# Designed miniproteins, single chains: the designs that were tried, part 3

Each design is a single chain, and the fold is of that chain. pLDDT is the mean over its residues in the fold that is shown.

## One batch from the design tools (miniprotein)

Design m69
Fold by ESMFold2-Fast:
Structure m69 (fold): chain A 68 residues (1-68)
Amino acid sequence: SMEEEIEKLIEEAVKEIKEKFPDVPEETLKHYAEQMRKLALSAKTLEEARRIIEAMKQLAIKELEEQK
């Protein structure tokens, strides 16, 4: 289902963030996952959801790079 594919995309995005920032708190990763889920599930197509998740992943990476 589209919901299953969205969850896989979120898991991949969170995994990439954790690999780049091993010291990031689990609460912060959970927050990013929840925000991605909320916005991605409002998308009308899987391709829109993918773009939303990618954009949010890039924003999270940028924010964490500036704080580290």
Scores: mean pLDDT 84

Design m70
Fold by ESMFold2-Fast:
Order: C-alpha cells, then sequence, then structure tokens
Structure m70 (fold): chain A 98 residues (1-98)
C-alpha cells in the first residue's frame, strides 16, 4: 500500500511549498494559492496510487489537511514535521534536477 509523506511551508513571497514523497520519488509543488496546491497534490496522490497521506503537523499543514479532506477520501494522519535541514536538502535536489 503506497503511503505519501507531505510537508508544507510558506515561501518568502507567501507562496505555498508542498514537499511530496512516495517511496524514492520526491516532488515539490509551488503555488500562490493553497487550494490550487491541494488540487495538484490530489492529482499526484491519485497518479501514484496513494492509499494514505502523512502530513507534517504544523499550522499550515493542518490548513492543507482540511482542504484535502474536501477533495479526497484518502486517509490523512499527522506526523512529526521535517527539520529545516531536511526541507533544504529536498529543495536543493529538486533544483539540481531541473
Amino acid sequence: MEVAYVSVLEGPDGDVLIFFQVGKELRVIVSSDMREAAEELVKLLEENGVKKVLISDSPIGRELAKILAELTDIPIEFVKPLSEEEMQEALKKHVEEL
């Protein structure tokens, strides 16, 4: 059963940054709108056959979880947030693959 790990943070310009991991695949969603970011995330969840979402427990992560609950029936659970270092490494890898 595929499980996705999701972490959310706010970028310097107020953009929503969603870090999405399934197995060895890491994706980053960048949007100026939380609902738009959530809709893109749902599409990735469906494309990857995800059956459970683990969201890092933060105020912004809880906001994303509420929107996701409106858009999908996939179970959502809260987990310990990613460290700042882990988020920076993920972003660096994404930029290097562009």
Scores: mean pLDDT 76

Design m71
Fold by ESMFold2-Fast:
Structure m71 (fold): chain A 89 residues (1-89)
Amino acid sequence: MSAEEIAELVEKAAELLVEAAKLKEKGDELEAEELEGLADIIRAIIKLTASDPELADKAVAALDKVRELAKEGKYEEALKLGKEAAEEL
């Protein structure tokens, strides 16, 4: 998996994590769990299939921070972090 492919996956996973957090806030827990599950699959794919382990580690760390910010309700900050992390890959 190339840096460009990892970047696209990071942006997508960040969007999924933010949407999941918004759904949890509204009480749509089942839909939130489905989106979190998709983000976790993307995270695992990056970690297992990336050609550059250093880029994979950076991507995974960024997604973990996005999840924390989204959980705190900091949706715009979470999305910004995801985009900036993808641009740095």
Scores: mean pLDDT 84

Design m72
Fold by ESMFold2-Fast:
Structure m72 (fold): chain A 75 residues (1-75)
Amino acid sequence: MKEKAEEYRKKAEEYESLARQHAANGDTRLAEGYRALAKVYEKIADSYENGDEDAAKKYERLAQELEKAVREIES
């Protein structure tokens, strides 16, 4: 779905921005977490754009696990 790919690319850009902000502030662990999330969301977007729904769902699950891990670091 083109709309889903666009949405996930925007999420990737948002996480990339957060990674840069945390890196600038010296928060290395959070920067690495957000950078990993940005890369995974790029893979989700690419998978939906290429019609590979199985890969997209795999990366969606990985993104959810990484989001949970990043929230635990912030807590």
Scores: mean pLDDT 83

Design m73
Fold by ESMFold2-Fast:
Structure m73 (fold): chain A 90 residues (1-90)
Amino acid sequence: MKELLEKIRKAVLDFINKLAEKLGLPPVKTIDEAIEFVKSLPDYYLPEEVKEMLIRLLEAIKNGDYEAAVKAYEELRKKYPELFKDLPEV
């Protein structure tokens, strides 16, 4: 369970850092920084529903809630495959 959570944490931080690079912003290093980064993104760059799901995922990772983290991660991959195609299976 902890190993799956760490894999999800790494994959999500890598994804967020790719978005930061695309915007010319420095990389985020912590889950708290990632949450603030996602909250700061304008809706035209990332839809509100996607931001809400991503924040839910990040908060689950922060709290060590593996079941909520896995659920949110798979929902993002299935519902938005074009955005999250590079997220690995866990």
Scores: mean pLDDT 79

Design m74
Fold by ESMFold2-Fast:
Structure m74 (fold): chain A 78 residues (1-78)
Amino acid sequence: SPLEEAERILARAKEEGRLTEEQLLRLMGIASRVLDDESLEEVLSLLEKAAQAEKEGNFEEALRYLERAVELIRRGLA
């Protein structure tokens, strides 16, 4: 399930205290398959912000963007 994969990525990021480029690419791939164009653009923007926060060492901020992105994926599959 795309949602189960997205939620697993979120859970692993929380457990490890980091967000990897591979996890971001997988989430972008999930979003592109399940979301409409407007929701996809919002998720991609959130994932870019999460990646930037991670690079700046602000994992708490990265996690907030990641949680919002996964919630939008969840809503797109409902």
Scores: mean pLDDT 86

Design m75
Fold by ESMFold2-Fast:
Structure m75 (fold): chain A 76 residues (1-76)
Amino acid sequence: SREREEQRRRYLEEADRELEESDRLSEQARKALEQYKKDPSDQEVFEKRRQLILEEASETVEAIGYISSALSLEKG
């Protein structure tokens, strides 16, 4: 039905958005590491990188959830 196709599309679009956010967080974590390499005594930069990695992992898990929901709609 159109309703199921629309729901699948929405889940896949949400998965794409979460993956794009994961990519942005990964880039921010890389920049934080570059800052830390310039001043290794800056513990705040290290903690910021740690937090960004955890947030990236969370967004990736959310994306997997949306993909799984879309797949479930295809199976029945």
Scores: mean pLDDT 74

Design m76
Fold by ESMFold2-Fast:
Structure m76 (fold): chain A 73 residues (1-73)
Amino acid sequence: SMDDAIARTRAEIDALLDLHKASQADQDRIYKLFDRSERYARELEDPNRAKLVLEVTLGVIQIYLAVLKLARS
């Protein structure tokens, strides 16, 4: 279901934030982005487009956190 897809994506985001030791400011920014993406995905009638929204959102978060990790290395 869409609820299951959203829950799995949120769990992956939570794990990434923990893995990268994300600051409170970065956590707040990322959760705000995810909340917007969740709302948008739920409004889409096409489940394939909804999945793409979640996948793109996760990809953007992964890239952002990876760049921050490299900058702190």
Scores: mean pLDDT 86

Design m77
Fold by ESMFold2-Fast:
Order: C-alpha cells, then structure tokens, then sequence
Structure m77 (fold): chain A 98 residues (1-98)
C-alpha cells in the first residue's frame, strides 16, 4: 500500500508541473521527496533531444519488466501513469531550457 501511495503522490506532483510549469513540479517533487528523507541537490536538469528519445525507449522496457514481475494491477497502472507523466515533464523542461 505504501508504494501505491508514493506513486500516487509522484503522479500528482508531475501533473501539477505539467499544468503549472516544470518549476512548479520540481518544487512540489522536492518537497515531497524531502518529507521521505530524500534530498534533491540540483533543481536544474539538462535534457537533450537524445535523452528524451532514450527515456521513451527506457519507459517501454521498464513497463515490460514491471508487468513481468508485478501482480498488483493497481501498482502497474500507477507506475505506467507516473512514467508517462515523467516523460512529458522532461519534454516540457527541455522546451523551457532551450
């Protein structure tokens, strides 16, 4: 149940960033991760066109592995959503930092 809650919170933070801009997502995500004892040391991420392409490919591979190893359909669905939102977040970050 804890993993589901964490993925839901991550998805919410990423959705907020997509709506309000990547800076808002980074702020929300940082606050969320810090509440769990994880710190982000860099608020700037260098995203290139090649890295976005690689992320898209990696997403497909990760989803396949999750489906092969997980039996919790709710967890699988949340992981897929989080990965979709993550890719879109990085696409927006790339556009903002051109």
Amino acid sequence: AEEVALLERLAEALEKGLKEGPEAALKELKAFLESYGVTLTDNKVEVTEESLKNMEKAREEVIAEIRASESDERLIALAERALELELEFYRQLYEENK
Scores: mean pLDDT 61

Design m78
Fold by ESMFold2-Fast:
Structure m78 (fold): chain A 72 residues (1-72)
Amino acid sequence: SAMEAAASILGGALLGAKEAGYLSREQAESVADGLRKNGADEAADRLREALEKGGGRLTPEQLEELLKWAQP
């Protein structure tokens, strides 16, 4: 399902953010593109909203919240 694809993609993004401390705008946009390609448009929109609230950076904590949302 699109939500299962979103959970997998966001899980990988979370590991990257934990390793680097955050995801840059370019990395976050790449993740959003992957989400849209897999039909997870709402997850991509939420990720973009979190990116803008973070001033162009996604923290591990923001990605964990998105992942929890994707796996209710």
Scores: mean pLDDT 84

Design m79
Fold by ESMFold2-Fast:
Structure m79 (fold): chain A 87 residues (1-87)
Amino acid sequence: SARKLAEEAFNKLPKDVGLKLTIEYTSATLRGDADAAIEALEKLKKEILKTVKLTPEQKKQLDAYFERLKKEIERMAELIAELDALG
């Protein structure tokens, strides 16, 4: 699956790089900063593409997975805004 491919690629990153990007992403998510969370995902994708040798099909699957995650972040931000409008 695309998720498993992304997990395996993430595990091939240097531990310090992986941890730093995980902290950036998690921190952004916890404070509701969708733009910072998307930026952390873009940095993660760039580091994977730089570090991990992938086939063209695997790159396509990885791109699709990251685009899906970005859309999920955007959707969550919309839902939070809708909830805030009710309170």
Scores: mean pLDDT 83

Design m80
Fold by ESMFold2-Fast:
Structure m80 (fold): chain A 96 residues (1-96)
Amino acid sequence: SAKEAEIREIVERGARELAPILAKALNIPEEVALRAARRFFEQTARLAREYGGEYAKKKALELIRETMELAGASPEETEEMEEIATKTVEEVEKVL
């Protein structure tokens, strides 16, 4: 459907924005980071469909915070990832 295509576009955009920050923070190849970011947003979009955007946002931010803390990422990198995740979830919720 048109809505499913739009959600896929939102997920891909979010993944492309998140991937460079994730690659730098975790010291992993960009291709690996892009795949991880895409999977992350696909799972987050599924949670938004099943349980609502606020629940999906909470779970996405929790995972980002835990991952970035374990990686020793900067507060600025963590905040940027949180902003990208928040925007992506809100865009998905508007299409649902």
Scores: mean pLDDT 88

Design m81
Fold by ESMFold2-Fast:
Structure m81 (fold): chain A 79 residues (1-79)
Amino acid sequence: KVKEVLEKEKEIARTDESLSEEARELVIKAIEAAEEGNYEEAAEYLAEAMVVDFGLPREEALEMARKSVEALKKAREAE
C-alpha cells in the first residue's frame, strides 16, 4: 500500500510542471529515501524542495517535512 503510493507520487512529481526542475529532483530524492526507510534524509530533501519552490523558511519547511515523514513512517508500521 505505502510503496504503491510512493511510486505513484514519484511519477506525479516527474510530470508536475508546476515544480521547478530542482524542486522536482529533490521531491523524487525524498520519495526514494522514504522508500528505503531513510526518513531523516527524506525529510531533509522534502524541506529543501519547499524552500526552493515556495520560499518557506528552512526551519518551518523542515518541521513540516518531518511531520509528513513521521506520518508516513507510522502508516508503514501499522501495515
Scores: mean pLDDT 75

Design m82
Fold by ESMFold2-Fast:
Parts: structure tokens; sequence; C-alpha cells
Structure m82 (fold): chain A 79 residues (1-79)
């Protein structure tokens, strides 16, 4: 079954076209377990998660990608 973390990982890979390793590491670092976690996601939490990534993976992420992740997380939390 696809949980919220796996749905986010698929979005990162299929829509944002991020490498699989970057998508997996970011989705794991965000620790998304509930819709509440998604609705409370903000730039501070995203920035903290990016700092947990390997440098190579962090370099794949632009501010535009982070904005799209926040918008997707809000949409997914409300469904």
Amino acid sequence: MLDLQQQLEQYLMEVLKLPQGTAQNLSQALLIETAGDLSQLDFLKLGAAVKLLPEKDAQELKTSHLVQVLEYAKQLAQE
C-alpha cells in the first residue's frame, strides 16, 4: 500500500523529475506519517530536511522545487 511518504516520493520523481536517491532521502528526512504532518510542512521544516541530505542530493533541489513540494503537501493533506 502507498503511504503518504511513498506518495510524496513518487511526486518528487515523476512530477519534479528528481533523481531516485534525492527523492527517497528527502521523503525520509521529512518524516511524514500523517496528513497533519503534511499540513504543517513549511520552509523551515523543508530546510531542516535538506540539511540532512548528502551534498549531492541537496544540490538537486532548487527553491522552485521546495515551493512545489509545499503546495503538493497541502493538497495531499486535504484529500
Scores: mean pLDDT 78

Design m83
Fold by ESMFold2-Fast:
Structure m83 (fold): chain A 99 residues (1-99)
Amino acid sequence: ATVDPAQLEADIHTALAIIVATELRKTPNPTLEELKRDLEVIKRHIDRAKELGDTASAKEALQAAIEALRYVAENSTDPEVRKLAEEGAKEFEEELKKL
C-alpha cells in the first residue's frame, strides 16, 4: 500500500490536536498561560489538517477540542481560565458549523 504523504501529514496533525485536547481534560486546573499555549497548538494543528483538505479529520479534532474546553470551563477554579475556555469552545463550535 502506498501512503499518501498529504493524508499522513493531516492524520498526524489531527492526532496531535486530539492528544493536546485529551491532556487538557486530564489537567483540571491549567494555568492561563498553559491554556493559551494548548489553544494555539490545537488551532495550529486543526488549521494544517484543513489546509491539507482533510475536512473529516479537522471536524474530529474540533469536536475533541470543544469537549475538552467545555470540561475546563465547567471544572476550572480560575475565572479567567474558565472564560478563555468558553470563548475557545465557542470559536471552535462556529468553525465546526462552517465545515
Scores: mean pLDDT 83

Design m84
Fold by ESMFold2-Fast:
Structure m84 (fold): chain A 113 residues (1-113)
Amino acid sequence: SMLKKLEEEAKKLYEEYEEKLKTAKPEEKAKLEKEGKEKVRKLTLEALDVKMEELRKRNEEKLLKLLEARKLMLEEVDLERAAELVSEALGIPLEEARAMLQPIVDTVKELKA
C-alpha cells in the first residue's frame, strides 16, 4: 500500500531525526529540528492525499451501490438484488443486509396498500 509505505517512511524519518537531535550540539539542534519537521510534514501531506483519495473512492462506490439498492427497492421491491448491493457496499453478510432492508419492504407495501 502506498499510504502504508509513506506513513512508515515518515515514522522512520521522525525517529532518525529524534536520534540526531539527542547527539547534536545546542546550536545545531534548531536547524536539525526544522529540517526534520519539514521532511516529515511533506511525507505526511503526501500520505494524507493518498488516504483521502482512497476514502473518496470508497465513499463514492459505497454511495453508488446504496443508491442502486434504493432504486431497486422503489421500482421493483427486489429485496434480493438490493440486499446484494447493500452487502457489497457495507461489507456485511447477505443475511444481515436482507434483515436491514426488510422493514423498508414492509413500509413500501403499506404505502402501496
Scores: mean pLDDT 74

Design m85
Fold by ESMFold2-Fast:
Structure m85 (fold): chain A 57 residues (1-57)
Amino acid sequence: SAAKEAGRADIERDIPESFRRMVEGIINSEKKNGKEIDKEEVERILQLIREAEEAAK
């Protein structure tokens, strides 16, 4: 594994591991329920996570 660019490292830093695991858990749960994942819905959730992270500063 190699996050050779700041862009990828930036995402890893902006979204703490705990937040990432929570979001991945939600996405995986929806997939396991056999539901079609709405890309816009996923993006909205990720945006909320980013906003929550900023609010936690």
Scores: mean pLDDT 60

Design m86
Fold by ESMFold2-Fast:
Structure m86 (fold): chain A 74 residues (1-74)
Amino acid sequence: SESELVTEIYERLAEVEKESIEKKLSLEEFKKRLDELYEEQVKTVEERLPADKAARVKAFIKSLVKHSYKEYEE
């Protein structure tokens, strides 16, 4: 379901953030990992959801990635 997909994306993002903090990655390396995660999730969303719902979920993921960049810079 859409809700299950959103939950999976959120949990995966949290794991990437946790791993990046634990490994003390630079902001550049963290951004690279999030960009890779975004590309992976965009493909999954486009495969599993109709175009209108996919567009909304992609916008949501992009917003989460931007928020994570800001938090890591702090």
Scores: mean pLDDT 78

Design m87
Fold by ESMFold2-Fast:
Structure m87 (fold): chain A 88 residues (1-88)
Amino acid sequence: MEENIEKLKSLPQEKKIEVGQRVAEKLAKLSETLSEERLEAIAWEAARMLEEAGVEVGVDPALPRPVPTEEERELAEEIVKEAIEETL
């Protein structure tokens, strides 16, 4: 959560980019098992966390943002946390 975002903010730009790439890879794997709607909600929540930490993500701000469920938020938080841990 907030602790992971703060940790990500403290990383150098090259590591922030690496975390973003790892998040994208994890989302791509989930696309094989999850519905498009669920994946979209998880991806938007992950992108929101990355942007809050200063990571540039290629998300179109004109697209409507789905409201994630608690489960989808938790999964997005887990993906971001794992990406940070794997990058360190």
Scores: mean pLDDT 75

Design m88
Fold by ESMFold2-Fast:
Structure m88 (fold): chain A 99 residues (1-99)
Amino acid sequence: SNAERAARARAAGDENVAILEKFGVPKEVVDHARRTVDAVAEALAAGKSVQEIVDTIIKHSPSAEAVLVGVGAAVAAGVTFSDEQRERITAHIEELAAK
C-alpha cells in the first residue's frame, strides 16, 4: 500500500538522518534531511509518480546530504529512477556541492 511505502521511506530516512547526526553533521543539514524524508514519505502516501518524487526531493533539498537521504528513502520504499531522473538528481547534487 502507499501507506506501507511511506512507512518504509520514513524508517530508512530516519535511520540515515540519525547516522548523519551521530557523525556530527551540522543541525541545519540534519534538519534539511528530515524535511526531505517527510516530503518524500508524504508524496509516497499520496501515490505521487516517480517524477513527482524527483521534483519533491529537488524542491525540499538545499544540501547534497538532504538529496542523498531523500533518494535513499525513496529507493528503500521501492522507487526505481530512470536514467534521465538519475541525471537530473546528480546535476542538482553537483550544483549544491559547488557552493
Scores: mean pLDDT 88

Design m89
Fold by ESMFold2-Fast:
Structure m89 (fold): chain A 82 residues (1-82)
Amino acid sequence: ASMEDLVEEYKKISKTNSSLEASKIVLENFLKEYFPEKHETLNDEKLLQLLIELEKLGLGNYLVSRPELVKPIVEELLKKLN
């Protein structure tokens, strides 16, 4: 599936899936701490794209357990999503 198709699917799932909503909250809290200026400018679509990219890399769980490891990768993904 294309990135656009995955974003559409995640938008549908997030309305009824508490686990996906929890993952979004974790990512938002990470961005507030490490990228506050980017957090303020990110819309929901860009947030979902970032979440999908992190899931593709298997890094979602590391946002809480090892934020220092994920920070440089999130920085590069945020540049790509501009």
Scores: mean pLDDT 75

Design m90
Fold by ESMFold2-Fast:
Structure m90 (fold): chain A 80 residues (1-80)
Amino acid sequence: MEMERKKLEAEILEGLGLIVIGVGVMTNDPEFAIEQVKKIARKLVELGFDDKAEKLLRLAGEATNKPELVEKAIEEIRKE
């Protein structure tokens, strides 16, 4: 039951992250969007979904054309 709750929370956070990326692209505010995605990714890591966190960060970097802004956060997930 606890695991199902965490999985649902992770899916909601992933969806929210995708929305934030879309807003950042549409408003030409990639740095703000990436900072919000980093917060969401940290929560995903806390829930045990490191793969989802890394995927979301990579997508944020690609969609905003700012991969350098997420590289450090991805490295931290891989080492932690």
Scores: mean pLDDT 81

Design m91
Fold by ESMFold2-Fast:
Structure m91 (fold): chain A 80 residues (1-80)
Amino acid sequence: MEVVERIRKVAEELAERDPELRDKYLQAGEQLQKNAENVKRVIEESSLTMKAILAISTQDKETASKEAKKMQEEAKKIAE
């Protein structure tokens, strides 16, 4: 279940930054779990791709600014 745990960890990190990506990642992971033996390498590549997308999004000034503002607004609404 090593690949499943890797997906879970990535999903947990995504949940704090982008819950929509987390849901998509978990959904993809769930489907891949059914064919774990045949798609183990595919899951690993998918995990790397997701991490790469997250890294690029963080480095992309426009995307990073949008997500940061969105998260700040959500935090303010909850705090208020």
Scores: mean pLDDT 61

Design m92
Fold by ESMFold2-Fast:
Structure m92 (fold): chain A 100 residues (1-100)
Amino acid sequence: MEKILEGLESALAVAEELLAQAEASTDPRERRRLAGSAVAIIRRALEDIINDPRASEEIKKLAKEKLEELDRLMETEDLLSTARRAVEMMRELIEKIKEE
């Protein structure tokens, strides 16, 4: 679990930086690109957990549920709002793993 946690914390840090840059950007196109990159980083981190044989079945289930929610948001919400929720989901998952 320690290596999984390190990978998630690294992905979260990158996604948070991209989201902060998106929110600070005055260019709508650049804002969308940065927010999309943040979502992609979180989405890949969730997929990596689901496919990691070291992850518990409970953590894999939680990651799968969060990935399904994120995929729904990508179809219905704007990209910046989706990026904010993706970052929140990753924080929730990291805290859950730390409780184990």
Scores: mean pLDDT 83

Design m93
Fold by ESMFold2-Fast:
Structure m93 (fold): chain A 73 residues (1-73)
Amino acid sequence: SLEEQLQQLQLRLNLYQIVAGAEELVIARMEERKAAGKPINEALLARNRAALAATQAQIDALQAQIAALQAQL
């Protein structure tokens, strides 16, 4: 049903939001270390930022799908 599809998309959205929050915390810690003049792995920071961008793209896509399905109710 449409309601079951919405429930599945909302569960996936919640999981991606948890992942994004965790990725943001890791990036924030690395940026704090860099701002303090401490050595960091710049390549890892760049990869973590790319991973967060990919996670955010999935969140945006899921939000758009949820909105489209809700408009059909």
Scores: mean pLDDT 90

Design m94
Fold by ESMFold2-Fast:
Structure m94 (fold): chain A 93 residues (1-93)
Amino acid sequence: KIEEIKKLLEEIKEIVKKEQKDEEEAEELIKLIDTLEKALEYYSKDPSVSPEELAKKIEEMLEDIKEFIKKVMSEEAAKKIEELLEKIKELAK
């Protein structure tokens, strides 16, 4: 499940790189996604973090990414990324 989530996050980064022509906005969004990937790696290896706690942390980080996407991406690109974020949320359950 964590590997599938990472693949979806990489797909989102590819959409950002292709669709966002403003280099600064693209880099800022990619940094947020990279932060989520690093958090997933650290929390998934921590035996004190339950699967339910990990899912909650993922949901919180996905919401931050979603808000940023709405501000910097086109409506069409934002919808496509939101679909991928929803799939990540479902996998985190």
Scores: mean pLDDT 76

Design m95
Fold by ESMFold2-Fast:
Structure m95 (fold): chain A 67 residues (1-67)
Amino acid sequence: IDELLAELERVVRRLRELGADELALELEIEAGIALIKYAVYKDEELLKEELEKVVRRGREEIRRLEA
């Protein structure tokens, strides 16, 4: 979890550096929703899956913007 959150922070920072502030905010919102679901349901596996999806999407968007 901590490593996924750290990677999310790196992805969000990179998106902001590339001027994709709205996309960075969208990913932060998606991650926040995953964390709220975890607080309610206590499903750590679901949290990991959702955070991995957010990080993966962010990496794909960074690659697209850098192309």
Scores: mean pLDDT 83

Design m96
Fold by ESMFold2-Fast:
Parts: sequence; structure tokens; C-alpha cells
Structure m96 (fold): chain A 100 residues (1-100)
Amino acid sequence: LSPNQQELLALYEEFGRLAEEALRAGRLTDEQLARMREIAEKMLELASQLLPQEEVARIREKIEEHLARAEAHRDDPRAVVASLTEVAALMNELVRKVLA
């Protein structure tokens, strides 16, 4: 794997760990949310070097939408689970496309 692909995988793994912690706790902390946003931004930055701008922009918009929903409903475990599951799926899509 290239250094950028290795970094993308490491960021994806870190997001998964944070999401699992939040889901297990039944709530999302401001610190977890801030780190999740940093991870998403870094992953999108790396993906933008290899994927079409339109594709990256579409995935960015969806990730931002789902993270905003998780933030709005941070104390609702069901809403947090649903939103973070969608973000994880979008991040997995970025990883699969970059590693293809």
C-alpha cells in the first residue's frame, strides 16, 4: 500500500474505534464528534488526490449531514447508531474506491 493508502486505512480504523465507543456508551461526546470530523476531513483530503472531485464532494456532503444529525441527537442512542453507521458506510466506500 502507498503511504496515503496506509494513512487512509489507519484513519478509518480510528473512526471505527470511536464509533464503537460511542455506541457502547449510548451517547456521543463533543470530543468524539470533533475527532470524527477531523478523521472525515483527513480521509476526504486523501481521497481527493485519487478520486473525481464530484465523487468526493458527494461523499463529503453525506458525511457532514450524518455527523450533524448525530450532533443534534447526541443523547439519543438510536439516532447516534443510525447516523454513525451511515458515516462508517461512506468511509468504507472511500477506502474501497481508493484501494481499488
Scores: mean pLDDT 87

Design m97
Fold by ESMFold2-Fast:
Formats: sequence, C-alpha cells, structure tokens
Structure m97 (fold): chain A 95 residues (1-95)
Amino acid sequence: KREELLELLKRATEELKEMLENKASGKELLELSIATARELARILGVELSEEEAEILGTLIGGVMAKGIENKEPVEEIAEKALDIFLEELERILKE
C-alpha cells in the first residue's frame, strides 16, 4: 500500500511541477491537490467529505509546491507529502 501511495504522489508532484512551469492558476493547482487527496483516501478505503478533501488537498499541495520551489527530489517530496497526509488523516478520523 505505501508503494502505491508514493507512486501516486510522485506522479502528482511531477504533474504539479509541469502545471507551475506552464503558469497554471492557483485554482487548477488546488484542484489537482484535492483530487490527489481523494485518490489517496480511496486507496486506503476512506471516504472524505468535501471539507476534509479540501483540508488534506491544501496540505499536500502546499508540501508539493514548496518542495518543487526548493528543487527537492520528487521522491523526497512524495515521502514528505505522504507522511503529512497520513498524520492529518489520522487526526480527522479520531474526531
């Protein structure tokens, strides 16, 4: 499962990088990040509310964007995004 989640985040990071290079809008970047959060949750067998998907999408999108800005390797960005996603998802599910 971890491998599948990392694969998805690596692809999302590369797609976000191309979108940033092509001057995509902040709305388009957020839309990709929210879609990525929903797909990660689906792989884990979790259904997110619209609000939860926006929170998680904003969080991982911010991690990916910052990593790209700092020219970090895609693999490191994906690992950081996954760790933050799982930590926040656990907090959401406890409440």
Scores: mean pLDDT 85

Design m98
Fold by ESMFold2-Fast:
Structure m98 (fold): chain A 91 residues (1-91)
Amino acid sequence: MNVVELEVRPDGRVVIKEVDTSSVALGVAFEIMGVAANFEGIGLRVEKTEGSEEQIRELLQMMGEVMNAALKGEALVKEKDGVKVEGRPPP
């Protein structure tokens, strides 16, 4: 099972701390999502991630849903399988 450890930087960027080589493409997607969220002024927070490629894809989907809600002026919290993602609308 692949383990992905994430760190959210003060600028809102999501940094992947640990990922194996099979997950490199998914790792790049994580960085892009974090940078995009910060550019839109959206606060993203990811709490404790551990899982397979499928769980990583689900995390990316949750991040996308949270970002889209925040862009519409809505706060959204998504929780699944030991992961919590929270977003807030831009100021």
Scores: mean pLDDT 55

Design m99
Fold by ESMFold2-Fast:
Structure m99 (fold): chain A 69 residues (1-69)
Amino acid sequence: SRSDRILSLIEDPSLVPADLQFFLLPAQRALKKQGKEAVLKAIDQVLELNPSEKIPDNFIARDVGFLLL
């Protein structure tokens, strides 16, 4: 699913270009502190608010980090 793909980007920052990895730091911190299930729930919530597939996965991952901040 798209949620699983976005979670993979948060779990493995090497999958994201180095200049964009900074945008994922809040989501990575949330994953370490709150766990995988909390992050997946937040991804689903952000995707429900932003259902357009035109929005890049990196942008969704960033917004997940802000939601869980």
Scores: mean pLDDT 79

Design m100
Fold by ESMFold2-Fast:
Structure m100 (fold): chain A 75 residues (1-75)
Amino acid sequence: SKQDILDEIRTLLMLSRGPKRQAGIDAMKEELKKFGIPVPDYAGPSELLEKMKTLNVSQLKTVLNAMKKAIVEAG
């Protein structure tokens, strides 16, 4: 469900630290921009999560997958 994906995104951010956390945040910003959602450069995790609530299930899955990939690849 939409709520399950949002909860997974929140958990991923809460458990991520340092460069991995930043990579996840940056992936969220880039995916939101691709969906035509305006994202300020200074937007923090809380503001990004509010914008995520406007996405449909398919878009949320795309964001979650992009975040997971970015976090795994981050040094």
Scores: mean pLDDT 84

Design m101
Fold by ESMFold2-Fast:
Structure m101 (fold): chain A 78 residues (1-78)
Amino acid sequence: MLEEFRELLLEYARREHPEQLADAEAGLPLVVELLSLLSEEEQRELYEAFRRAAEDPSLVPEFEEVVERAGERLRARL
């Protein structure tokens, strides 16, 4: 999942925020490290939510809810 997540984030940055691509690439190792603290199931949930929101902006609120849950789990593990 981590490689698929990394590729999805880079593709999104290239498409929507090309001006910030260099910053996104520089930040990716930290993002991937944080995501590695999530279980494979939690990583899949977050990946699917992001993928759907990237294709359909009306799903951004659902993605935000998944991000909040992931953030709570990460805080518990840090």
Scores: mean pLDDT 74

Design m102
Fold by ESMFold2-Fast:
Structure m102 (fold): chain A 106 residues (1-106)
Amino acid sequence: MAEVEAALAEMRAAIEAGDPEAAARAYARAVALALLEAGIVDEEEAEEAERVIYETLMLLLKNENNPEILKKYQELIEEAAKKYADAPSDANVALLIYELAKELLK
């Protein structure tokens, strides 16, 4: 948890500095660490999760004016939200983000 909180603090600092790429890196790290701490992924899978989430966020930032990409992301969010409707934990939200990132990149 302390490492996740540190990554989220880094993300907030990057947002305040107006650095969306640094914010995306910190956010991807926070989600990957949350998955690792929950035992959902091992260290190798956590590295892959960080990469996939970062690339997805960078794709969204690069294509912010593309309505088709935004629509696809919205559809994936709605689908995944139904899948995790009964999820009460932070780990389930982290898993949701990782699954959405994998689908958007493919």
Scores: mean pLDDT 70

